# Designed miniproteins, single chains, continued (2): the designs that were tried, part 21

Each design is a single chain, and the fold is of that chain. pLDDT is the mean over its residues in the fold that is shown.

## One batch from the design tools (miniprotein)

Design m4755
Fold by ESMFold2-Fast:
Structure m4755 (fold): chain A 90 residues (1-90)
Amino acid sequence: SEKLLKEGEKLVKEAEDLVDKNYDEIKKAAEEGKEEALKKLEQASKDLTERGKKLIELARKSKYSQVILDKLGEVLGKASNKAGEIYNKI
């Protein structure tokens, strides 16, 4: 149970790190061209989807499922905000 929570927290942190890194790279690519920024955004979206799938599977096996889902919601909210910033610059 605690082991599953720690695995969920690790996946959330990896997703947050991925969002930060990918959006910094997308912002840099947007300075070079809109198409490059969009391709990087599509890849970041795919990576977040796979991590979300793993978190849902962990949540189903854990009494801490609500905590894991709440953390996932925070990561998705952060990703949405960063996507809005990029959209305004393109």
Scores: mean pLDDT 62

Design m4756
Fold by ESMFold2-Fast:
Structure m4756 (fold): chain A 54 residues (1-54)
Amino acid sequence: SPLQEQILQLRQQLSDLVDRYLEAVRRGDEETAAQLAQEIRKVVAQLVALRQQL
């Protein structure tokens, strides 16, 4: 279904963002880590909203 496809796409985006976040934290790049944390929260909110439509 289109909804399931959107969830899979957002889940992949979340995985990529988490990996980049962990790399930024390991490098001590606090500014990039903070920005990525905001993007992660946005993707999580989108996933929660889509799951409520199931």
Scores: mean pLDDT 87

Design m4757
Fold by ESMFold2-Fast:
Structure m4757 (fold): chain A 87 residues (1-87)
Amino acid sequence: MFPSDEEVAEAIHRAAERAAEAAMKGDSQTALNVAIAGSVLATLLEDEEARKEIVDLLFKGGDAAIQGNYEEAAKLFREAAELARRV
């Protein structure tokens, strides 16, 4: 049984918030790992527009975290979390 979009969105929201918190602490590895997990969860969304936007934001956030741009990474992850709440 596939989970509902609402259940998947809630899981993505929590992952994106954790990624933002990790980025704010300067923990790029945790931020990247959690963002990857959130991106995998986003592939389960039936809403193609939400899926594409969430994956794009998590990817950009992860890239910013790898580059040490933690403020931008946290902002992008929070934008992904807000989008997930609207699914």
Scores: mean pLDDT 83

Design m4758
Fold by ESMFold2-Fast:
Structure m4758 (fold): chain A 74 residues (1-74)
Amino acid sequence: SGQTQAFQRRLAALGYRLGFPVDGVADAGTRLAILRFQRRYGLPETGVADSATLGALAGATRADVLPDDDFTAP
């Protein structure tokens, strides 16, 4: 979906390493990236881009990402 694609592009713009393509599909890699973002920001680990996750993502900056952070699927 367009919302998923926008979310994927936002993570890339912040300097996060993506383990999934920016294709707008919420696959296992996208879900894992959402869960890792939620853990990093102390949010409930729902695996979906809920309102709290979107709010945190909108306020996130490159300074919040460690140089070695990535969301590659295992």
Scores: mean pLDDT 64

Design m4759
Fold by ESMFold2-Fast:
Structure m4759 (fold): chain A 106 residues (1-106)
Amino acid sequence: MVTVAVLHVPPTTLAPGGSAESAPVTLPAAAGTYRVRLHNAGTGTLEVQVVDAATGEVLASATLGAGETAEHTIDAAGGQVVRLVATNASATPVTADVTALVETAP
């Protein structure tokens, strides 16, 4: 597997129901199937989504506790622009720190 994109919500404090977004990343020009590995390195439970930056379409979604990882496959259009969105799903402030690794499917 080859990593083609990395999306990162850097460490940020989120109030209950607060959200943070990564910078947008453009996927490779060829359409294809990708594996997305989502990791929550933060301090509390986050709702994590990979979204199309132009349409808001949710491509992958997971609820991740602190230190948890989830894997999804996505089908992407060539040159699709994506963002990572992290939302604090807990009742207390948390530090969000989330990565999404976009890898070629095997």
Scores: mean pLDDT 83

Design m4760
Fold by ESMFold2-Fast:
Structure m4760 (fold): chain A 57 residues (1-57)
Amino acid sequence: LIRRLIMKETGLTPEELDEILELVKNGQEEEAIKKLMEKSGLSEEQARDVLEALLAE
């Protein structure tokens, strides 16, 4: 459910979200934040909030 909301708010594709989640799963949280910022235009603070929301799902 939250993945669809995040895609709507960030403009990320499902494939881009899966790549970001794979980075988090592999312990590469900072790389996931960087990729999220680059693809969505979010600030670092906003990108961290988005990752926390994804992990809560």
Scores: mean pLDDT 75

Design m4761
Fold by ESMFold2-Fast:
Structure m4761 (fold): chain A 71 residues (1-71)
Amino acid sequence: MDLKLLEAVSRAVAEIARGLDAETFRARYEEKKDELVEKISKETGADPETVKKYLDSAARAVLANLEARAA
């Protein structure tokens, strides 16, 4: 279960981050977050709160990578 949720979350966040800088990714992620929580929750069967935590963790990792690259 957790692995499938991690895969779905990682795929979604990577899709948003593709070709974007940290600032643009942050803005786009905030715009898409609620939609992604609902979609992934239904897809994986995980509760929305858990999906939000996994999404935020994945987004934080991606943001850190993009910011390091931009520095």
Scores: mean pLDDT 79

Design m4762
Fold by ESMFold2-Fast:
Structure m4762 (fold): chain A 63 residues (1-63)
Amino acid sequence: SKERLRELLLRLIALKLRKIGVELELEYAKERGASEEEIEELEKELKELEEEIEKLEKEIEEL
C-alpha cells in the first residue's frame, strides 16, 4: 500500500540521516585523535546502521 511505502521511506530517510551523522562523527573523532576504543564503537554503530538500511531497502524493493 502507499501508506506502508511512505512509512518505510520515512524510516529509510531517518536511518540514512543517522548514518551521515555517525560518518561525520567518526571522521571528526579520527581527526582529533580519539581513542581506538571510541573509534571502534563508532565503526560498530556505522556497520549496524548499514545493515539495517540494506535490510529496509530490500523490504521496499519487494513491495
Scores: mean pLDDT 87

Design m4763
Fold by ESMFold2-Fast:
Structure m4763 (fold): chain A 65 residues (1-65)
Amino acid sequence: GFASQEAVDAFQAARKEAMDEATDLKSGATLGGPASTTVEQAAEMGKRAAEALKKYMEEEKKRKE
């Protein structure tokens, strides 16, 4: 696969958390809150998840040697 099961699991968990946060906006978020902030925050989380995945893959490659 593209990554180890551990890395995939971590990425999936982060994605689920971002979706739960987005769902909160529709189900009962405060009207005074800027929705764009939540979307931007989710994008930042995605970027960090991708970076963590890349780092994990590099570390796993070193373990093979």
Scores: mean pLDDT 61

Design m4764
Fold by ESMFold2-Fast:
Structure m4764 (fold): chain A 59 residues (1-59)
Amino acid sequence: SAAEELVRRLGLNLTPEQVRNIGKLADELGEDVVAQLLTKEAGLSREEARALVEAGKAL
């Protein structure tokens, strides 16, 4: 899926369920908050973090 391809491109070891949970957190806490957490904790750029949130919301 697009989410699996994105995770591989970003060099992350995330399962599809973990990506879905990121999308669920974005629905609960807000996309900007979750994207900021991903940039700070996972070292992702803002663009990469937003792409990961969108992939999770699409699952």
Scores: mean pLDDT 79

Design m4765
Fold by ESMFold2-Fast:
Structure m4765 (fold): chain A 60 residues (1-60)
Amino acid sequence: MEIAEELKKVLDELTKIMKEIRKYQRSKDPEAQKKATELQKKANELSDKYVELFRKLREA
C-alpha cells in the first residue's frame, strides 16, 4: 500500500519538524525564533500534503 507508506513518511517528517519548532521557540535568540517561523512554514506545507493523501486514502 504505497499511499500508506507515503502518509507515514509525511507524518514522520511533520513530527520531526514540530519537535524542532518547539525547541527553537523555547530559545530567546532572535535567530532561533526566525528558524522556528521557517520550520512552521515547512510544517504547514507537509500538513497540507498529509491532508491530501489522507483524503485520497479515505475516498478510494
Scores: mean pLDDT 79

Design m4766
Fold by ESMFold2-Fast:
Structure m4766 (fold): chain A 66 residues (1-66)
Amino acid sequence: MAEELYEFARKTFRELLDKGMSPAEAAFEALRKVKEKGKELGIDEQTAYDAANRALEEVARELAGE
């Protein structure tokens, strides 16, 4: 389900940021991991990409204080 990829992306992105990665590095790594997870779940690439971007945008807004 796309929502599971969204939650996975949020968790992965936050974990990478907590490890000291820059937001750009964390975003690239999280997107890569979400694409792999989407393939495991049989989710199409477009849906996986949309879920990942939504999650990354939301975490970025939280970090910006929005």
Scores: mean pLDDT 78

Design m4767
Fold by ESMFold2-Fast:
Structure m4767 (fold): chain A 92 residues (1-92)
Amino acid sequence: MDLRVLQLEGEVLGAPVGGAIVELPDGSALAVLSAPTEEALDAAVEALEAAGARLVSRTVDGGKHVAVLRFPSLEAAVAAAEAAGLTVRAPA
């Protein structure tokens, strides 16, 4: 199964935010974001939701705050991430 995966990186409220965007077989996309603080992750999630994302889950894992969001397409996910001040790049 050949799924497209893009890396997410950036800084929100002075904290590093990282993650990935994954294209699903139906053409929709999931973004997984992590941040060391709840405040940084909440700000990133709010910006992505304003751009049309739907929050799927929030959790804390190993002291990192993690969110999963769904987008109608990979292009929508990329545009939303860039609008939120995150850098989107192909995997190494």
Scores: mean pLDDT 82

Design m4768
Fold by ESMFold2-Fast:
Structure m4768 (fold): chain A 72 residues (1-72)
Amino acid sequence: MLELIEKGLKEAEEAALAGDTEKAAEILREISEKTGSEYLKEAAEEVEKNKDDPKKVLQAIKRAAWEIAQEL
């Protein structure tokens, strides 16, 4: 579970940095569905909502990572 979340968050951030915000959202949705994480679901929704704003996309991914780390 944790390994899947860490890998997914890294891949989503890399996609967002490459300008592929749709792929970032897809990765976040996939791992949220597999893990049941509300934080990852919210991050996917924020990325989709702000797909034209790279700064907000990266902030959403970082917030999800921070919130998940708080639960560990």
Scores: mean pLDDT 79

Design m4769
Fold by ESMFold2-Fast:
Formats: C-alpha cells, sequence, structure tokens
Structure m4769 (fold): chain A 87 residues (1-87)
C-alpha cells in the first residue's frame, strides 16, 4: 500500500540519520529526521500515524536524556508534523 511505502521511507530516513550522527554529521542527521517527519505526515491510516508519532516521541525523550538538543529539536518538529495530521 501507499502507507507501507511511506512507513518504509520513514524507517530508511531514520536509519540514514543514525548513520550520519555516528559520523559526527549532526546537521545532516537533523535534516534526515525532519524529512522523515514530512514523509510520515503523508500517512493516511491513523494507527500508522500514531505508530510514527510514538517513534518520534521516543527519539525526543532519548535525545533529552542525552543532552542532544539538535536531535531533540528535530524530533520535536517531526512529532509536531505527524500530530497535526492526528488532530
Amino acid sequence: SMDDKLLSEVVKLMKQSDELYKKGDYKGAKEKILEAGRVGSQIRDRVHLESVAVGFSSLKSASEAEGDDLTKEASDEALRLVQERLA
């Protein structure tokens, strides 16, 4: 389905973000999280949207615990984009 393709793209972008973060490219990692948020916001099924929102919420909480303000800000914006679709 279209949602399956969008979910796969979100996962791919988040994996790319993790790879960039491990290389010290924090700006690139942030840009991939924001793009994942934009792709995730196109999902139509509410259950899939809620799953993606939980993922970004978990990333935000983890980055807050680690003092990673860049990942926190990016994940918060990605979460906001997905939550706007749930409202």
Scores: mean pLDDT 87

Design m4770
Fold by ESMFold2-Fast:
Order: structure tokens, then sequence, then C-alpha cells
Structure m4770 (fold): chain A 94 residues (1-94)
């Protein structure tokens, strides 16, 4: 339990750093900061597999959105939508 919680926290921090780096390289630093904040917020209630799956979805959203020419504002809205879906799913399992 405590060891699993430490591993989850480390994974969340690692994934947040990867998202921040990816967004920064693509010129979308505010999107990266928003996504990193949300991953850290929700990480305690997610499994390692769920954390990895959501990080992959966020990175894909940022990369594909940048390639499509979406603004930071549009991408932040899409990131918020993803995290609201996660939040609802977590509440539904309780």
Amino acid sequence: SEEEERRRQLEADTLAALILMTAHVLGLPKVGERAAEKIRELAPEMSLEELQEFADKVIKLIVEGANAGLSEEQLMEKVDELFEEVKKRIEERK
C-alpha cells in the first residue's frame, strides 16, 4: 500500500515532467502546466496503468493538436475535458 503509493507518486511526477517537456518543445507551455497540475491532482486516486494511459492520451492530444494548429486556449479546454471525464469515472467507482 505505502510502497505502491510512493511508486504512484513517482510515476505521476515523471509523467508530469514528460508532458511539460513535450508541451514546451511544441511552444505550448501553458497546456503542459495545466495537464501536469491535473495529473498530480488525480494521481492519488488512479492506478499506475490508468496514470500511464491518461498521460499517453494527454501527450497524443498535445502533439496532434500542435500539428493541427490548435491554440493553447483550445488545447487547455480539451485537457480540462479529459480530466473531467477521469474525475467522473473515479467518482463512479466509489
Scores: mean pLDDT 82

Design m4771
Fold by ESMFold2-Fast:
Structure m4771 (fold): chain A 72 residues (1-72)
Amino acid sequence: SSMDREIARLQSVFGILKGAMYYALKMKDYDTAKEIIEKLRELAERFRSLGDERLAKKAEEFVEEAEKQMEQ
């Protein structure tokens, strides 16, 4: 369905943002990490609006883990 294709596209975006977060945290570029967190929160809302609560929660959990890493 068109919704399944959109979810697959957003999963690809999620993969890109996870990779970018990995590099930002490795470099201790916390300004960039905060911008990626904002994009991930928007992505979670988009997954939820499409009815994919599992992917929305996965994106939210990734944000929580990234925020904890920045506090260490």
Scores: mean pLDDT 89

Design m4772
Fold by ESMFold2-Fast:
Structure m4772 (fold): chain A 63 residues (1-63)
Amino acid sequence: EKDIEILTKASEEAVKELGDEVAQATARFATAPSDEARLDVLLPVHQRVIRYTREKIEELEKE
């Protein structure tokens, strides 16, 4: 219902706003020399996506 609409919209906004950052992180991951370097690339981007999505959900819930 409304929760599904909010989740869908938040996910679409996250993909739209952070898609370039995810693409850049994926490219850096592919060229990373070690597992530690791969984690250092992916972890911040994944945390940023999670934070953005959560903040967007909270924003949409206010309406």
Scores: mean pLDDT 75

Design m4773
Fold by ESMFold2-Fast:
Structure m4773 (fold): chain A 59 residues (1-59)
Amino acid sequence: GPAVEEAVARAVAALRAGDGAAAERHVVQGMSSLDPEQAAQLAARVTAAARELRAQGLL
């Protein structure tokens, strides 16, 4: 839903900016405010995005 997409967008934007601490804070805040299913989706999507950014040499 929109809350998961917004949390993912904030975390990925922080990763792209090189701010791993901000990315971690966005994930933690998202997981605390979302239900367990949405929290799992947030974690999975941020993990997939981080893996892709590393594959592209952007992390």
Scores: mean pLDDT 83

Design m4774
Fold by ESMFold2-Fast:
Structure m4774 (fold): chain A 58 residues (1-58)
Amino acid sequence: SKTIVAPRLEEAREAVRAGDLERAVELLTEDLISAGMPERAARLMAEREVREMAEEAA
């Protein structure tokens, strides 16, 4: 499958494990914008992704 190249995805996962959810959202938002997603959609997607990561990290 063609997945968006997310070079900061792993750094965002580490931020979630450290409890820094705001940093994780910022990292994923920047990556999604770089991949061509509009800023509002990128932030909403990043917030959803970070919530899922936080649930898995518990």
Scores: mean pLDDT 76

Design m4775
Fold by ESMFold2-Fast:
Structure m4775 (fold): chain A 69 residues (1-69)
Amino acid sequence: MEEEVGELLYRAQGLVRDAISSGNTDLANQAYNLLLQAQEAMLKGDYETAKKLAEEAIEIAYKGLKEAK
């Protein structure tokens, strides 16, 4: 559980960073805020919420990368 959430957070960090560097700033900022919330949930031991927020951050970041022409 903890390790799985950590892996999702690591993947989300990479995608959010890529989106910020090459993508849609608005979607990149939304994904970044979701990532921060996921990290906060993980620190509180709420792995269920951390996983969900990390998955949402990944989806939004990926959408930002696709929409960046």
Scores: mean pLDDT 78

Design m4776
Fold by ESMFold2-Fast:
Structure m4776 (fold): chain A 63 residues (1-63)
Amino acid sequence: SAVLGEAEALREELEKAGLDEEAQRLSAIIDRYREAVAAGDTKMVEGLEQVLRAAIEEARSRL
């Protein structure tokens, strides 16, 4: 997923910027997304993709 790759790259940027709390929050959402994909839960994947997109925008506003 393009959104997953973007979220992982942003998490690394947050860690480099010392925004550890924001990086941990984004990591938690990434982990939930990965678990949903592994479980084949399409509805959960769709919901978590929207959550990831919102979290990406919020995190970028802090950089």
Scores: mean pLDDT 85

Design m4777
Fold by ESMFold2-Fast:
Structure m4777 (fold): chain A 90 residues (1-90)
Amino acid sequence: AKRAAEGAARGAEAAAEGGLAGDVAKAAGGALAGIGGALAAELEGGSKKGAEKAAKGAAEAAKGGLAGDEEAAKKGAEEGKKGAEEAAKG
């Protein structure tokens, strides 16, 4: 569970960084890693609400970054990381 949650948090960060750099593949890959890590954490007994926040945060980080909205990208990454922490706690 904790390792999957760490993957989700890392994915959200990568989505924001890739998006802001204009790297669509990195933004999409980070978002998918964030979503996949969140789902894995939930399946390993993590919090469903935490997993949902992690997945949404990763997607919003990618969307905000690709739009050039640094604040939206950072907010999405922060939400993704918080969701991952909640998912890791069970």
Scores: mean pLDDT 79

Design m4778
Fold by ESMFold2-Fast:
Structure m4778 (fold): chain A 59 residues (1-59)
Amino acid sequence: SAAEEAGRAAREAALAAGLSEEEAQKVGDGTRNATLSGMPAAASIALGRAEAEAAAQER
């Protein structure tokens, strides 16, 4: 589904940003849930990506 694809894309972006598997999974789950709640997939992915970048900078 579009929600699962969006979640996967956000998770992969989080891993690429240097987050752990657990942190990346949480970002992916959040993006998937946002898309299921009616947020456009592109917007959900952008928010997940921004969250991943912020978390990576905190390291």
Scores: mean pLDDT 79

Design m4779
Fold by ESMFold2-Fast:
Structure m4779 (fold): chain A 70 residues (1-70)
Amino acid sequence: MSEEEARKIIENAEKGFKEAVENKDLVTLQVILHELQELLEEMKKAGLSEELIKRVEELIKRVEDEIAKL
């Protein structure tokens, strides 16, 4: 996995997260959470930058917080 590929996946996930929150779509939030968790594991194994890893970890936390509010 490349940094550019990871960044694109993160950007798409951020957009999907915003839409799912607005729609209170628990199923989509759970799917996004699972995909981000898998992405984080792959990024750590690939040795990607701490900046990108932190961005995914922060997004995972935001998704978990929104799921907990539903």
Scores: mean pLDDT 86

Design m4780
Fold by ESMFold2-Fast:
Structure m4780 (fold): chain A 58 residues (1-58)
Amino acid sequence: MENMNIVFKAALELRDEASDSELTQAMLVALEELKKNPSLSEEEVKEIVRKTIAELKA
């Protein structure tokens, strides 16, 4: 799966936990992390999105 598809899948699964703006910011963070470490799994990308959403809500 392409980097964008992995990030979008993670964001889609977490849509109910965040606003559109929080999801957009979390997707951008996850995409940057995936560009730096292409070996990240789908589960690790989803955890990055989840963690970023939690940080944005704090």
Scores: mean pLDDT 78

Design m4781
Fold by ESMFold2-Fast:
Structure m4781 (fold): chain A 92 residues (1-92)
Amino acid sequence: GSDSADIIADARDRARSLGATARISLQGDNVVLTVSGADAATQQILRDTAEKLQSLGAKATVSQQGDNLVLTVSGLSVTSQIALVLRDIGDQ
């Protein structure tokens, strides 16, 4: 359902509220939340988010890519993927 999309959007907004830069993008069939400037609290948010998504049956992983912390989620519908990216582009 839409639950995974809402969880990802919430994680982005929570990271931004802590002063991090957070962006949603598509990489093939995956939704990717990229966070720069992540402190320990922001890192914990992404880990908790990945565990929550995994408990709902989604494939979610957190990895460090250079100076960025990245949450990668697979198995979302195309509609949810598009909605997340359009929401991220519209938010400043």
Scores: mean pLDDT 79

Design m4782
Fold by ESMFold2-Fast:
Structure m4782 (fold): chain A 57 residues (1-57)
Amino acid sequence: MAEEVARRVSEEVGADTPEEALRKVREALRREAERDPSLDLDAILGEFDRRAEFNLG
């Protein structure tokens, strides 16, 4: 679950494994929210997790 999303993201982020790609994406999202306090990090991470869940079907 999230393997396909992690694979596509790893191509952009540059990671060797799906788990590493997911971690780097979450780290990047956190940095974006840190840069802009108007961003809702919880909502952003929730959307990312929702997309990863969708990959299950």
Scores: mean pLDDT 60

Design m4783
Fold by ESMFold2-Fast:
Structure m4783 (fold): chain A 79 residues (1-79)
Amino acid sequence: AEEYHQRGVELQAQGKLEEAIEEYEKALAEDPNYAEAWHNLGHTYYLLEKYEKAIEYYKKALELDPNYEEARKNLEKIE
């Protein structure tokens, strides 16, 4: 899970947003409780202006980690 997540982060930094999504989805297939991967998947959808999916995935990150400050802040910016 960690390796796929890190690849997603690197691809997102390069602006390869669709490829980043694929890597985050692979991380979540191995560990569906990976709150950071849910958050980063949400942020990638935010960058693609797909706000409904961004909100869904930020909420999933907060469901898994209620103290996830970055996910809460990003959700508040959209809603």
Scores: mean pLDDT 83

Design m4784
Fold by ESMFold2-Fast:
Structure m4784 (fold): chain A 112 residues (1-112)
Amino acid sequence: NLEELKEEAKKNLKENFGEEEAEKLMEKLEKQSEETQLLFIDFVNMLDKAATEEQRELQKKALESILENKSLEEIREEVLELAKKYGSEKLIAFAEGLVGMIEVIKRSLENS
């Protein structure tokens, strides 16, 4: 049920990013194709709550890139570039994990 999944995603966005940012992301989401909406919602609902501000910024970059309809390769480049600027191997691994989640969801949607 898409509406039920949207409600869950909105709640998860509010808990992780705050109410104002969640509302902005959900407004952008409503303007996207069903395929992009499903990718975004599934990704949000798979995200663990960020432990650090840098992790939250990486998650937000990935979410914004999905809403801009960027390719998986473009998302990977942007998210990894941001992670490298922090100078942390843990944040690079975290960014690789985010990209891997998006790839798995995209493959699942292509087979549906």
Scores: mean pLDDT 86

Design m4785
Fold by ESMFold2-Fast:
Structure m4785 (fold): chain A 101 residues (1-101)
Amino acid sequence: SEIKEEINKLVLMLSMSSEVVTQKTMLKTHGLSDENLKRALETLEEVIAVAEEVLSPEFVEELRELRKEFEENPEKALEILEKVGELLNKASSEYIKKIKE
């Protein structure tokens, strides 16, 4: 059913946000080591793969730009993951608004 598909997409969107929060917490707690940065980048790549299935192309493009910034400026990892979280929250809010209409 259409409603089940809408709920499934929302669950995936919330799951992506949770994964980003987990990586931000890891980096804040354990620091910006090469190992922790690699793990955060791998998680961001996984988030983008899910986003390609459930988010609009515009949000996916912004996530890809943030991933590129992460690769080029790993010292800004916390700031970049904060922006990723904000973008995912905006995408989820806009999707909820759309399905309510």
Scores: mean pLDDT 86

Design m4786
Fold by ESMFold2-Fast:
Structure m4786 (fold): chain A 64 residues (1-64)
Amino acid sequence: SMDERIRKAIENAEKAIEEAKKTGDKVILEVTIHELRELLKQVTNPELKERIEKLIKEAEELLK
């Protein structure tokens, strides 16, 4: 389903953010933010939308 694909994309984004925390790679954060913003345009499930918004905020805070 679309929700399953979005959940997998969220899981991949979570892994990318953890990798960026370990390596300091800001390019990974910028790419991940862009991908998560694209997912927000497609998501209708409120739980998944909230998860994506929280990850975007976390990644943006790490870019400061």
Scores: mean pLDDT 86

Design m4787
Fold by ESMFold2-Fast:
Structure m4787 (fold): chain A 75 residues (1-75)
Amino acid sequence: SLSQELAKILEEAAKKSKDEKLSKYLKETAKRLAETTDPEEALRIAGEAIKEVYKIDPELAKELENRIVRLIIES
């Protein structure tokens, strides 16, 4: 599902993050996404996560945004 694919993307981003707080946030958000059944809610959660990543690691945020956009287009 879209929510499970988004969760996977955020889990991978958490592993790449060198910021402990951001890594923990992304792991917790990925768990929320994995439990989300509404595609609109899943996209909203993912969008908020991107905004938070931009504040700490803009390069990781751009990578994450590109992966999510590709996922949406290919679905």
Scores: mean pLDDT 84

Design m4788
Fold by ESMFold2-Fast:
Structure m4788 (fold): chain A 65 residues (1-65)
Amino acid sequence: SKEEKLAQELGEALSNKDFESARKKAEELENPEAREAALKMVEAAEAGDNEAALEASIKLLEALE
């Protein structure tokens, strides 16, 4: 699905520390819960908050189910 592709591209951008691209991919998510979780994940990753990033990634996964 489009949401799954966006989540994959978001993950790839984060692995490259490309926070600008990651944020743009998060903003393209149509599901409001997934979008909010993805944006929080990007913010946490940029701040180096690994615990918050993991929590947000779990919420993103739950929102996409």
Scores: mean pLDDT 82

Design m4789
Fold by ESMFold2-Fast:
Structure m4789 (fold): chain A 68 residues (1-68)
Amino acid sequence: SEARDLMRQASVLLFQGRYEEALYYARKAVELAGPDDADALLTLANALSAVGKTEEAKELRNKALELL
């Protein structure tokens, strides 16, 4: 689905070192999947870590783990 495609695109961009673009797609994935989608939240947490937003990333990882 669209959310999963956005998550995949974010992951590819993270692998390529294109961190701001990855963050953009990761945020769109969460918007589309909803705030309680663990995979979307983990994708966003990884992108936030890559751009140095480590506190926000930790909060999202904790939330995602509670949903699993």
Scores: mean pLDDT 87

Design m4790
Fold by ESMFold2-Fast:
Structure m4790 (fold): chain A 98 residues (1-98)
Amino acid sequence: GNEEIDEVSEAMAAASDPEKAVELARKYVDEGRIGTADLLGLFAEMAGHLEAAAEIYKAVAEKNPDPETYRRLAELYRQLGKTDEAEFWEKKADELAA
């Protein structure tokens, strides 16, 4: 619908500023707009803001536990060279999927 297009446009605009993207995503998570927060994380990742994307997906994962979100977060931490964080989220994904 038009609301979905508006949410996508808003997320794309915010993704160009990593600090604002994280703040806005946390607000979306608090409001229960998990899908919009996840979309913002995806756009941040596509823009090359990997640390911001990881923070956004972490907020999503904490509010809405999902093995796929945990694995995506682990992959981002691997790309950032944060091996301990990547391993932690991989284990959580496996435990949740078991």
Scores: mean pLDDT 80

Design m4791
Fold by ESMFold2-Fast:
Structure m4791 (fold): chain A 70 residues (1-70)
Amino acid sequence: SLDDLLSQVEKVAKKFGLDPSKLTRALNYYYYTTRVLGSPKPLSYYAKIAGISQSKFSKVLKEIKKLVKE
């Protein structure tokens, strides 16, 4: 469910010491630009939205992809 997905994102945010709101917003833009528009931005763009470094965002994104089986 959507609530389960939001709970998973919140758990990942807590694990990496991130703001869950900012991480959720960054992931929404990431999936929208990559999956819906087919026009990806540089990872630094999403990292800035999440309030973290590109390197840290890359690690967080890999964790999220494992949880959603991507």
Scores: mean pLDDT 81

